# Designed miniproteins, single chains, continued (4), part 22

Each design is a single chain, and the fold is of that chain. pLDDT is the mean over its residues in the fold that is shown.

## One batch from the design tools (miniprotein)

Design m12745
Fold by ESMFold2-Fast:
Structure m12745 (fold): chain A 93 residues (1-93)
Amino acid sequence: MEKTKEEIKRLADLAKGIIRGMALIEISILKLFETEENKEEVEKKIEEIKKIEAESIEKIEKAEKEGLESGDVEKLREELNKIIEEFSKKLVE
């Protein structure tokens, strides 16, 4: 059980790191190409990315809690992969 709990925490932490890293890269790209003409649009896009990032982190934290209660590491991996895939799609679409 303890080894399973450590693995669940590790997987959740990695997933959060992936989400945060992807958000940071996209925000950095937007800021790099910011001009006075598109500043308002860039700010709105950054706000939306931060919102989607926060929602994705909350989903990961919920999945981690459920994983700790069930001990189902494989189910957690599937849920985390789905969250990351959905975040990635929203980030570029």
Scores: mean pLDDT 87

Design m12746
Fold by ESMFold2-Fast:
Structure m12746 (fold): chain A 81 residues (1-81)
Amino acid sequence: MVLPTDKIVTVRAIGKFASAEARKQAALTIGSIVPGAVVATDAEGRLTVSYYNLTEEQLAAIKEALLAATPDGVVEVEVEP
């Protein structure tokens, strides 16, 4: 029996990256954690990461990478039940 198998996780960095290099490093780190993750940058420079079936460990690592790259920012996480 598998009840909570399909969860959509969207992680969004709200705030400005310290630099373009910091944003690039965060994206590369996320790609290393989850090779299939979709990483996008909004026109306002906000970074959004979305993918399915993310483990809690991978989520924590991604959140940490985003927070490290956005010293004055926050990270919002939306997990579909």
Scores: mean pLDDT 67

Design m12747
Fold by ESMFold2-Fast:
Structure m12747 (fold): chain A 78 residues (1-78)
Amino acid sequence: MEKKILEVPRDARADLYGMTAEEARRILIENEGKTLKEVVGKFPNPSDARDFLASLVPEEERSEVRENPEKYILKVVE
């Protein structure tokens, strides 16, 4: 029931289909503190966004991020 925090570096390159890196960064910053399930829904391709976010955690946690994005809260770090 407690949510985990997923930290995304502010300078992380979100190479996502259908948007610029600036637009992707804006979505991440504007949606800090929301669940990853909510955040991925803000992207044109939610599956691509979910895979990008999963890539930021250790390999053993990647399936959890992809399968249970509602259990994670987005935090943007510098």
Scores: mean pLDDT 75

Design m12748
Fold by ESMFold2-Fast:
Structure m12748 (fold): chain A 79 residues (1-79)
Amino acid sequence: SIAEKREEAIERLQRILGLSRSEAVELINKYKAKSEKAGLSEQDILDRLLTVLDGVEALIARGHDPEVLRRTLVEALEG
């Protein structure tokens, strides 16, 4: 469901970026606002976000610099 995907995205952003729940929610809301202007549904926005998080987590697991990846993720989500 949309609610389950949103909760997963919040928890994963908190883990990757070291954010509080409220900070992760704010970041998702910024990304949602930007993506809605592009005509994406909430489901499409969350599916895209989870795919981005999958990619970031995979790169960290492969030994890429977590600080660089965290910065890039924040910049991509804030626009």
Scores: mean pLDDT 87

Design m12749
Fold by ESMFold2-Fast:
Structure m12749 (fold): chain A 66 residues (1-66)
Amino acid sequence: KEKEELLKFLTSIPGVDEETAKKIIEMGYDSWEELKKLTYSDLTKIPGIDLEKAREILNNIKNKFK
């Protein structure tokens, strides 16, 4: 299932735990197409994600879609 693949990908990013990955999906980023639209603003709303971690997450997402 796509949600399981998204969860595995997100948790493979350093500093992203399963709870953080689930919150990203619950925010509406529940497909690869929606995940491409993810922003700093939405990531930093998640407890434990600062600007630097948000940047790492976005960089990993961009690299996935090369």
Scores: mean pLDDT 79

Design m12750
Fold by ESMFold2-Fast:
Structure m12750 (fold): chain A 70 residues (1-70)
Amino acid sequence: SIDKIVVGSPNVVTIKGSGFTSKDEVSVKVNGQEAKIVSFEQTQISVLVPKGTKGLIEVTVGGKKASYQY
């Protein structure tokens, strides 16, 4: 499950939750563009966001979806 999305600085978004078993179950998009996963843990995923990016962050984990307006 996804518990929260934390915007880090600089240019890193951290997704906190539980049950992250495979990076293949995870999709992160920023304004419809795929974001690069830079760290993958069972309770935390970090993604790199391009500089100056603002907009919708969409996270899908195991078919469950969460979104955050950045």
Scores: mean pLDDT 71

Design m12751
Fold by ESMFold2-Fast:
Structure m12751 (fold): chain A 112 residues (1-112)
Amino acid sequence: SAHDREALRLARRAIEYALEAVKAAMRGDIESARQYLERAREYLRRAQEALSRNPNPSPEALRAVRLAERSIRLAEEVLREVEEGKFDPLRAIGRILRIIGDLLDVERYLAG
């Protein structure tokens, strides 16, 4: 439905910004990482609002919003570890791969 597609598109944007936040944090660009993370949260809020306006959301739309929430949490963990001087590149790469997996899941929902 059009409502499902709106929630999916907004969730995709939230995941894209979460990925950009991790990439910025890995470069030591904390200011850009924070800005991307705020943009990710804004798109997640909008996705949740779009979902709440739909009386019968699809399982795919529900899952896409959950994946966006997870991607933002993973990005927040990377930024926190960088700020605390506890950055582990292998853990950051693992979180990037999970965020990419979340993005690919949402892209499949949009394509179907």
Scores: mean pLDDT 90

Design m12752
Fold by ESMFold2-Fast:
Structure m12752 (fold): chain A 98 residues (1-98)
Amino acid sequence: GLDELLRRMRELIARLREALAAGDLETAVRLAEELLRLAVRALGQIETEEQREELIRLVREAQRLLDELARRATGELQFRAEILAGLTGILLGVLKLL
């Protein structure tokens, strides 16, 4: 259910912060990709305003971390991080219309 997806997203955000702090940018990109997959699934399961607001908060935090990741990464990892950051912008736009 959505509550389980939101819980897993919070866990992935914590792990993403740890990977960034450790300088493990490859792990950070993989965690961010999984986080965005869960965000897309969560978007399709919103039933309440409280759930929508929580998903907005988590996606905004993901966007901040992805912007940091894109600034620190190089080459293919930077490109992947930039694409993921763009996707968070699209998700936030969609969430504003719900």
Scores: mean pLDDT 90

Design m12753
Fold by ESMFold2-Fast:
Structure m12753 (fold): chain A 66 residues (1-66)
Amino acid sequence: SAAEELAALTAEWRARLDAARSEAEYDAIVAEMGERIAELAARDVELAVALARERARLHAEGLARL
């Protein structure tokens, strides 16, 4: 389901951001999230919007960790 996909991607991205050792690694992960969301937007706009909100939240949380 879209909810399961949202939860799985969010958990994966959170773990990767939490493990980032540098701003460069962090930026690369955030860029990859953006690319994935752009791909999903072509298939499912509502899922892409939900993922974009999670990306913004994770981005803010990750920056506070660095």
Scores: mean pLDDT 80

Design m12754
Fold by ESMFold2-Fast:
Structure m12754 (fold): chain A 80 residues (1-80)
Amino acid sequence: SELLEFLKKTAPRSLQEEIEKIEDPVEALQLLIDHTQKAIEANKDNPVAVAAGQRDLERLQTALEYLKKGDIEKAKEALS
C-alpha cells in the first residue's frame, strides 16, 4: 500500500520499530493518532506544542475517516 509506506516513512523515530510491523494503513493511522494524543496531553502546558499537535491530530483523523470510506486519494491529501 502506497499510503502505508508513506505513513511508515514519515512516522516519528520513536515509532519506527512499531509501525514497521503494521500491514494495515488503518492500524498505522490509529497508532499515529494515539501517539499524537499522548504527546498533546504530555505538553498541555505548552500552547505552541498543543496547537501543532491538534493540527496533526485533525489531519490524521481526517485521513482515517476517508480511508474507512475507501477514499485513499483524499486520505493522502489530508496527510499532505
Scores: mean pLDDT 85

Design m12755
Fold by ESMFold2-Fast:
Structure m12755 (fold): chain A 59 residues (1-59)
Amino acid sequence: GPIATVTAPYTATDPLDLTLSAGQTVEVLATFEDGTVLVTSLATGETGVVPASFLTVTG
């Protein structure tokens, strides 16, 4: 999927969530109607859910 940059730090609150630091890059796998996104971290290979508001698509 498209590549996105994490614009603000996000801390996982649920087991399905992914903790991300600002400046990390992720691949978007799926988008959901509730405003959350399934992503894979390009740095760690971990997959999880984050709010779309914490991401900016870069290309």
Scores: mean pLDDT 80

Design m12756
Fold by ESMFold2-Fast:
Structure m12756 (fold): chain A 101 residues (1-101)
Amino acid sequence: MEIVKEAKELFQEFLKKMEELAKSADKKEVQELVTKVTAFGIDLAAVVFVDSLGQTEEAKKALEYIKKGMEAYLAGDYDSADKYYKLMSEYLNKGEAAAVA
């Protein structure tokens, strides 16, 4: 599936950038980066799952917002990152609701 490939590539990109940040981070900051990587992986898994339930358009929109949120987070724009996270959650919830209807 195209969504699975895009999610995998996006996770690898995020992981690489988090690894770069970890090189100058203290132990506590590394723990925070691990938490962020874990949460990001869970969100991507949710997108793949929603796509697998036939809700491909909602999954595509959620993935688009995950990518925008990642780009904002890495740029230090945490307000935009939070807004994109909320939009991602909205499309995942919409996909889940449609899948059980």
Scores: mean pLDDT 82

Design m12757
Fold by ESMFold2-Fast:
Structure m12757 (fold): chain A 103 residues (1-103)
Amino acid sequence: MVEEFKEAFEDAKNMTVEEFEDTLARLEAGKPTLEKHKEEALAAAKSEEEKKEIEKKYEELLNTVPRVVEIIIEFKKTGDEDKAIKELAEILGMSEEEIKELL
């Protein structure tokens, strides 16, 4: 999770609002494919522990990643760094200090 968001934040510093909105549209268009992959992965899982890890990973991809992109879009439009830090900390389960280092 943290590594995936670090790469996204480095790209985010150089991306326009339009590029983020395009990324969000692509994530929304990809949801049915990710949901199908989640179902296939869950069907192949041999233990409850494997199922929980799969559910967590796909929950992050389907819900957390698009929400992070939405917050970055709002930050780019408003310049409200404090709001972005707070919302990202809550969603990612990280401290506000950790998020501030990424921005």
Scores: mean pLDDT 77

Design m12758
Fold by ESMFold2-Fast:
Structure m12758 (fold): chain A 62 residues (1-62)
Amino acid sequence: GAAAAREAARYTAEKLREIGDQLDVGLEKGQARAAELRAKGADKDEVFEAGLEGMKEGLGAK
């Protein structure tokens, strides 16, 4: 087996983990905003917009 292939696989796994961590932060913030508006009895469209805004903040990687 080529050592380069293992190194590439490891690098890919590390990058996927970094992306996963960033996505988790985005999802957490999106869910928090959506839950707040849902608790206030907001319409589904308002909840969805708030969720997107929260995810944008969490995903706001440079």
Scores: mean pLDDT 73

Design m12759
Fold by ESMFold2-Fast:
Structure m12759 (fold): chain A 85 residues (1-85)
Amino acid sequence: SKKDKAVEIIKNTIKTISQPTVSAEGAVNIFISTAKFLKKIMTKEEQEEIDKLVKEAESRKNLPDEETRAFIIELLKKMIEIIKK
């Protein structure tokens, strides 16, 4: 049930970031906030994997809006895969 709710939150976040009005900075900030919230209900192993994704998101903050949105959506999909294990 906690994993199902976490996956639902991430899917809703993907829907939000997919909107063309979301800037690169907005997409990165939404990702970091979502990751920080979800880490509170994750195992230590899942938290370590999510922290790697956060570091990867921060490293690409200066890309164009469309490219950054697409990249963050892929990181959110990876976060779903981590949680579903």
Scores: mean pLDDT 84

Design m12760
Fold by ESMFold2-Fast:
Structure m12760 (fold): chain A 81 residues (1-81)
Amino acid sequence: SAELRALQREILQLLVTDSSLSAEQRLAALYIATEIQEVVDDPSPEVRARRVAAIRRVLAEHPDLPAAVKALAERAIALLE
């Protein structure tokens, strides 16, 4: 999906451009981008369901993630559901 690739690219761009992110926030955002890439590589319904669950877990475990990262992750979830 072009939309999923665009969202992944926006998350990766935030990691490069936002110097205020902690190491933990960077790893969490990178993990979300990786989960989106897994769906791009294998768009099967089973993979989509697992990756949505993984993204939701990262968001729950990292409530301190920037609003911009959370918004991009929620948009990715909406595209996958």
Scores: mean pLDDT 83

Design m12761
Fold by ESMFold2-Fast:
Structure m12761 (fold): chain A 61 residues (1-61)
Amino acid sequence: SEAFEKFAEEATDEEIEEMIKFVKERMDEAGMKEEVKKKIIEAIKNKKFLEAQELLKKYSA
């Protein structure tokens, strides 16, 4: 999606931190393992949003 691609290019540290809080709540609701949650958060912190999205899809089912 264009909105996601634009966010990846223009995201500030504050926006990334807000995204992490949101994603954390979603991961907790999905019952993800702590190890997987940490990997997804690290990917987001490093602006590896595609990797984070792939991990979310794989482990949220």
Scores: mean pLDDT 74

Design m12762
Fold by ESMFold2-Fast:
Structure m12762 (fold): chain A 80 residues (1-80)
Amino acid sequence: SGELKRAERDRRLHRDYIDAVRADLASLTPEEREQVIEDLERDIKRYRELAEKSTDPRVQELYREMAEELERTIAEIRAA
């Protein structure tokens, strides 16, 4: 379905973004780290809402997994 294809695209784009953030993490200022965290928290909320509203169990699972991955990523950024 178009919804599943969108979820898979979202996952790929977000992974690329997170990989870029991790690569540059040591050079980020505290203010830049805070901005990244805020952006990721907004994405977590969006993915949880998309999971809840979807009727496709595969799409629900993908967005839940993405939200959980982002929560772990935020914890990593805060620990750095």
Scores: mean pLDDT 84

Design m12763
Fold by ESMFold2-Fast:
Structure m12763 (fold): chain A 68 residues (1-68)
Amino acid sequence: SELDELLAELEELVERLKELYPEKAEQFDRMLSGARALARELAAQGAEAAAITLVRREIDYVKELIAK
């Protein structure tokens, strides 16, 4: 699904962030877990468009942190 593909992309980007900032690895893992849990909860409630929007926003945020 589009949501599963976006969650996989977010996971890869978070792994890259952890390589750049290993001292914040636990914080990034919590961020990923929170986003994943919320997105899955939204999708389970029939709000898949909202779940996709949430994950896309997290991906954009992580990409911005990597570019910094």
Scores: mean pLDDT 88

Design m12764
Fold by ESMFold2-Fast:
Structure m12764 (fold): chain A 69 residues (1-69)
Amino acid sequence: SHSEVEELVEKAGVLLALGREEEAKRLLQQAFSIDRELAEKLVKEAIRKLEAAGLHELAEKFRRLLEEM
């Protein structure tokens, strides 16, 4: 569902911020398996928001995980 994909992407972002990259990757894989197009859109939106907030290192980590999907 839309809400499930949103929750998974949001939790993945929190886990990345905490340095829990392996767990973040698993949640993103789940999101992409539910709805690939929606998950990609939400991750790209998250990356843009992180860049706008000056959180460049976290944005780059998210970008690397997106490339693995």
Scores: mean pLDDT 88

Design m12765
Fold by ESMFold2-Fast:
Structure m12765 (fold): chain A 91 residues (1-91)
Amino acid sequence: MDLAAARATLEAERKAIEETIKNEEAKAKFLRAVDHARRALAALEAGDEKEALLHLGDALLDAAEGAALLGLEEEAAAAKARVEAYKAALE
C-alpha cells in the first residue's frame, strides 16, 4: 500500500464527511474515525503493528457509532456519493 495515497484517501473522506453529514454528533464520530485511521497509518509507517491495529479498531468502532447516531441511512449514502463524485472529478 502507498501510504501517501492512503493519506490522500483519508483526507478526501474527511472532506466528504464535513460537507455531507448534517448530524453534528455523528459527524464528530466519523471525523474521529478518520483521525484514528491516520494514527494507524502513522504507526504502520513507524513499524508499530500493534499500535496500528489498536487505532484501526478504534476507527471502526467510531465509524459504527457514527452510523448508529445518524438514524437515517440517507446521510451515509450521500457521504459515499460525495466521495465517488470527488474521485470522478479528478479524471
Scores: mean pLDDT 72

Design m12766
Fold by ESMFold2-Fast:
Structure m12766 (fold): chain A 89 residues (1-89)
Amino acid sequence: MEEERRSLVERARQTADEAIKAVEEKNPELAGAVRGYGDAVVGGLESFTDPEKTLAFLDELISVLEKAGIDELAEKARQLKTEVQRLAA
């Protein structure tokens, strides 16, 4: 579980960094929201004290990425959500 959690933290950081870069290019007005939700997801995975709250932040991140038209990263965020759900079960 600890190895899986560290892997998820790393993937979440990479996805958040890619999302911020992509949204700044495509929809800069949404960059603040992507940064905020991305940071919340990474922090939630690092602490892993409230996985339900982390899942809620992932849902918000997915929604913002879909609204920004960054479907590839929205899909990566959905995959992260599936892994967080599996780890929390």
Scores: mean pLDDT 82

Design m12767
Fold by ESMFold2-Fast:
Structure m12767 (fold): chain A 64 residues (1-64)
Amino acid sequence: MKSVEEQVEEATRRLAEELSLPLRVARALVDDAARHLDPGRARQVAENLGMSVGHLRAYSRSLA
């Protein structure tokens, strides 16, 4: 079982490793994707970040 926070942290670490970016930069990319989330693309964005759609939507709402 993973909380929204745990999934965001995990997505951030994976993105940082894949793109060879500092964790703060990877987190900014995750936050940007969540803030500008298009409902029609939510599943694709969640898949790219390795998150569940429900957790990504919850995180997006928390940033509004």
Scores: mean pLDDT 79

Design m12768
Fold by ESMFold2-Fast:
Structure m12768 (fold): chain A 51 residues (1-51)
Amino acid sequence: TDAERARARRAAQALFDAGRSPAYTARVLRDAGLPEDLVADAVAYYNQLAA
């Protein structure tokens, strides 16, 4: 859902702001039980923040 996607992106933003790597961000989201499509979207968002 859009709400789930927004929450995943907020988590990615928080990990980016904390100086965590994109690999670590993906791991944390997978460990939290997020589906792979939401993990991929959040990592893409993280990479846009890092650009």
Scores: mean pLDDT 83

Design m12769
Fold by ESMFold2-Fast:
Structure m12769 (fold): chain A 68 residues (1-68)
Amino acid sequence: MLSDEEIRERVREILSRLESLSEEEKEQATENAVKAIREDYEKGIASPEESLEFLEAYVRHLVAQQRA
């Protein structure tokens, strides 16, 4: 199981691809994502690894839309 710090570092790496966001917006989005991943795990909805895979796919989609 990933620690909160490992989740945060992976989220930061994924969100770093969103060039339109300011550093402050990226930090807020990172903390929101970490909280959501923890809540989903606590509720038995998804593992942290599954949530991170979903986030990576979602960010890839957003980056593609931003270029369009």
Scores: mean pLDDT 79

Design m12770
Fold by ESMFold2-Fast:
Structure m12770 (fold): chain A 77 residues (1-77)
Amino acid sequence: SEIERLRAQAARMEALYQAFEDAAEMNLKTREEYEKNPSQARSARVADKGYENSKELAEAAQAQAERLRAQAEALEA
């Protein structure tokens, strides 16, 4: 059914959100570790960009999951 399809897609977006949040946390920890050594400044900047990109992707996935859940709920009403 369309409702089942939308819920399955929402669940996939929720899993993707969690994966991007986990990636963001890892990039943040990596940045903090590299910041302890001035010779790793470039690596710290790469990790910082990874954090920002992962957070942006997580927000997009969460918004898409919420939209898909709302569409499924509207079809049941």
Scores: mean pLDDT 88

Design m12771
Fold by ESMFold2-Fast:
Structure m12771 (fold): chain A 67 residues (1-67)
Amino acid sequence: SRGAAEDAAFRDSPPEVRGRLMSLHAELLGAVVHLVIAKKEGNQEEVSRYEARIAQLEAEIDTLIAA
């Protein structure tokens, strides 16, 4: 799963990369929570905003893992 692969990359990464991964994962978790709330509220603008933010954060995590 993606979480297991990210955990493996985190363990094998330099300390500075681990710190950035932790920060990105915290932001991703927050964005997912806000997306769920926005969907429950039917707020289409917030749904689009958080979907875009999640995609950006996932791309940043993938880039760090690939490096």
Scores: mean pLDDT 80

Design m12772
Fold by ESMFold2-Fast:
Structure m12772 (fold): chain A 99 residues (1-99)
Amino acid sequence: MEEVKKELLEKAEEARKRSEGKSGSAGEAVAGLLEKAAEALDSEDAEDVLSTMAAILEDIAEELKEAGDEETAKFAEAAAKLLRDAKARLEAERAARAA
C-alpha cells in the first residue's frame, strides 16, 4: 500500500499545481480528497473512505464539465479512477491475508 499512498500524494500535488491559474478551488478540493484517501489507507474504514472520496471526485468532474473546464474534469475523473483502483487493490490484499 505504500506505493498506492505515494501515487495518491503525487496526484494530489498535480491537482494543487493545476489550481494555480485555473478553476480556483477545484484543484485544491481534488488534492484534499486524495490526501485524505492516502491517510485512510491504513485504517479499518479505508475501503469506505476510498469509495466516498471517489464518488465526490466523480461529482466534481461532472460539475467541471458543465462549467466548461473539461481538462480539470478529466483530471478529477482520473483521480476518482485511481481511488477506485486503490480500493480494489486493498480489497484483494485484505482477502489474501484472510485466506
Scores: mean pLDDT 78

Design m12773
Fold by ESMFold2-Fast:
Structure m12773 (fold): chain A 115 residues (1-115)
Amino acid sequence: MSFEELVAETEARLRTVLEALGVTDPEMQAVALEFAREVLEANRDLSPAEREAVANATVAALSAMANGLQRGESEEAILARVRALLARARALSPEVKERILELAREAIRRLRALS
């Protein structure tokens, strides 16, 4: 899969997930998509298989963030769920996991500000 195809497929998957979770606010959707784009761009130079693993981890992390926010969980609790999820992603290096986690922390704060 090309990088452009991976980005487009990841964005489509995220829109479907957000809609399924009832996240219909355009500003919240924009923050979620920006998070995904930033994660994918930061990992653009990885192998195709690693990039797909990053995309899968990104979708899963955003699902965990959206669910936690809807349940009124703290930023710390949501971030802990994302960290636990990333710990299970054996295809990702520790450096990639930390980068995703840092971007997730920022996304959680931005989404909380819109709620």
Scores: mean pLDDT 84

Design m12774
Fold by ESMFold2-Fast:
Structure m12774 (fold): chain A 86 residues (1-86)
Amino acid sequence: MSIDEKLRELIERLEELREELEELYKQTGDPAIKKKIEEVEGVIRALKRMLEEKAPEEQKKAMATLAEALLRSVETFIRKKKEELE
């Protein structure tokens, strides 16, 4: 139960960051941003699949760790890209 709630929270946060990346991509056309969108979408799909297929808890925990690392990386990437546009 607690791990599934964490995966849903991570999906929500990653979807918010994906929307920010899509907005930046519309402004810049930067292929690096598009690649980052694809990485985020891939992880969102994996998390959703794990919830739907009731994947083993060990796999859910491993994916949660990966998603948290990606979340931090994407937040830093967005911040730096916004600074470059100023």
Scores: mean pLDDT 84

Design m12775
Fold by ESMFold2-Fast:
Structure m12775 (fold): chain A 100 residues (1-100)
Amino acid sequence: EVEEIVKFLEEKLKDVPLSLDPEALERFYQALLEAIKEYAKKKNWNISDEDLEEIARRAVETAYLLLAAHKYGNAPITEEEARRFGIRVAAKLLVKKKEE
């Protein structure tokens, strides 16, 4: 289930860049939010817009922190790995909310 969502989100976000730029982060957040809303609707999951916004926010925060750790802390994590980790956080939180 998580892996199916990860694949869906990766495909929807493949052309959306991730960077530490605030405007790029906002675009990534909006694209991720739209993608998780589409997935929830496709599955007929009754999750509120507020909960979906929280999920997208937590996922983008995760990607940002990992990317910042790489950029400023020399952490051995790539921009692509930071992106994938954020997407996985979104997938896990979406499954958790569906089960509530």
Scores: mean pLDDT 83

Design m12776
Fold by ESMFold2-Fast:
Structure m12776 (fold): chain A 78 residues (1-78)
Amino acid sequence: MRSAMEALRRALASLGIELSDEQIRELVEAIEPYLAKGDIRKAKEALREGLASLGIELSDDEILVIVNSIEPYILLES
């Protein structure tokens, strides 16, 4: 969990987005079940929905880059 949260925080920071530890945790918890199953499409959808609830809209390519950066940490910790 912690490594996945750090990966998400770093990926978002590269796009100029800074979120609280609580918001980062909620986003990781939303996508973790899909990434653990290898369901990249649903992981992308969950991340997009979570960010949209925070008023953040990213392109499909940006969402994919973020998901791909987190996936190794979820697979290692699951």
Scores: mean pLDDT 80

Design m12777
Fold by ESMFold2-Fast:
Structure m12777 (fold): chain A 74 residues (1-74)
Amino acid sequence: SDEEVEKIIEGAKKMIEQLLNSNSSKSKEQLLELVEAFLKYLRREMEKAGFPEEEIEKVIKELREYALKLIDER
């Protein structure tokens, strides 16, 4: 449902913020690599939960764009 997807996005954004804050000394390339590792994990969890591929791709894209914005603001 849209409500479940919104909760996943909100939770994942908080996890991305925490990941970036915990790794503040790392280069932009290293931060991007950590974000991609997290997004691969999230994709697997959403697949296990039975989300359609189209919804997973939309969520991953939104979260990647969010992470890029946060990294660029440093």
Scores: mean pLDDT 86

Design m12778
Fold by ESMFold2-Fast:
Structure m12778 (fold): chain A 86 residues (1-86)
Amino acid sequence: TEALEREAARRVGEALAALAERAGVLEGAEAIREIGDVAAETGDAQKVADIAQARLEALRAAVAALDRAEVAALLAAHRAEVEAAL
């Protein structure tokens, strides 16, 4: 159902935002939550969840490496990819 797809997209988006906050990229975390809310409203939640899930592993690696610049770049790329999928 659309509700389950939106819930999945929101949960993966929150996981990305939480990793961004751990890296100190607070503006990136806010941007991820904002685009996640927009995606939930447009009804493309499954596509957004898939994009977010694919980015999650790269973001985890960047956070573990303490590479804040890479975290910011990955979040900007994620936002652009989600916007393109809407």
Scores: mean pLDDT 70

Design m12779
Fold by ESMFold2-Fast:
Structure m12779 (fold): chain A 86 residues (1-86)
Amino acid sequence: SFKEQIEKLRKELEKTVEEARRLLEEGDIKKAGELLIKMARKIGEEVEKKAEEAAKKMESLSEEERYELLEELKKYIEEYIKKLEE
């Protein structure tokens, strides 16, 4: 069902954000960005653009700011997915 696909997408987002955080902790900023963009692409073009923007910003941010941006992107995507259920 559509509801099952949305729940699967939410779980995939959680796993992707956790993996991206791990990559950022390891210093693999580019891999973290690529992973987020791949996930966002599955959701939609608007989300992909936000992920691309975030990935670009992560290259020049401090470690603390990267984690903040990752959390902001996660919240944006969660809100977008919520709107898809309407």
Scores: mean pLDDT 84

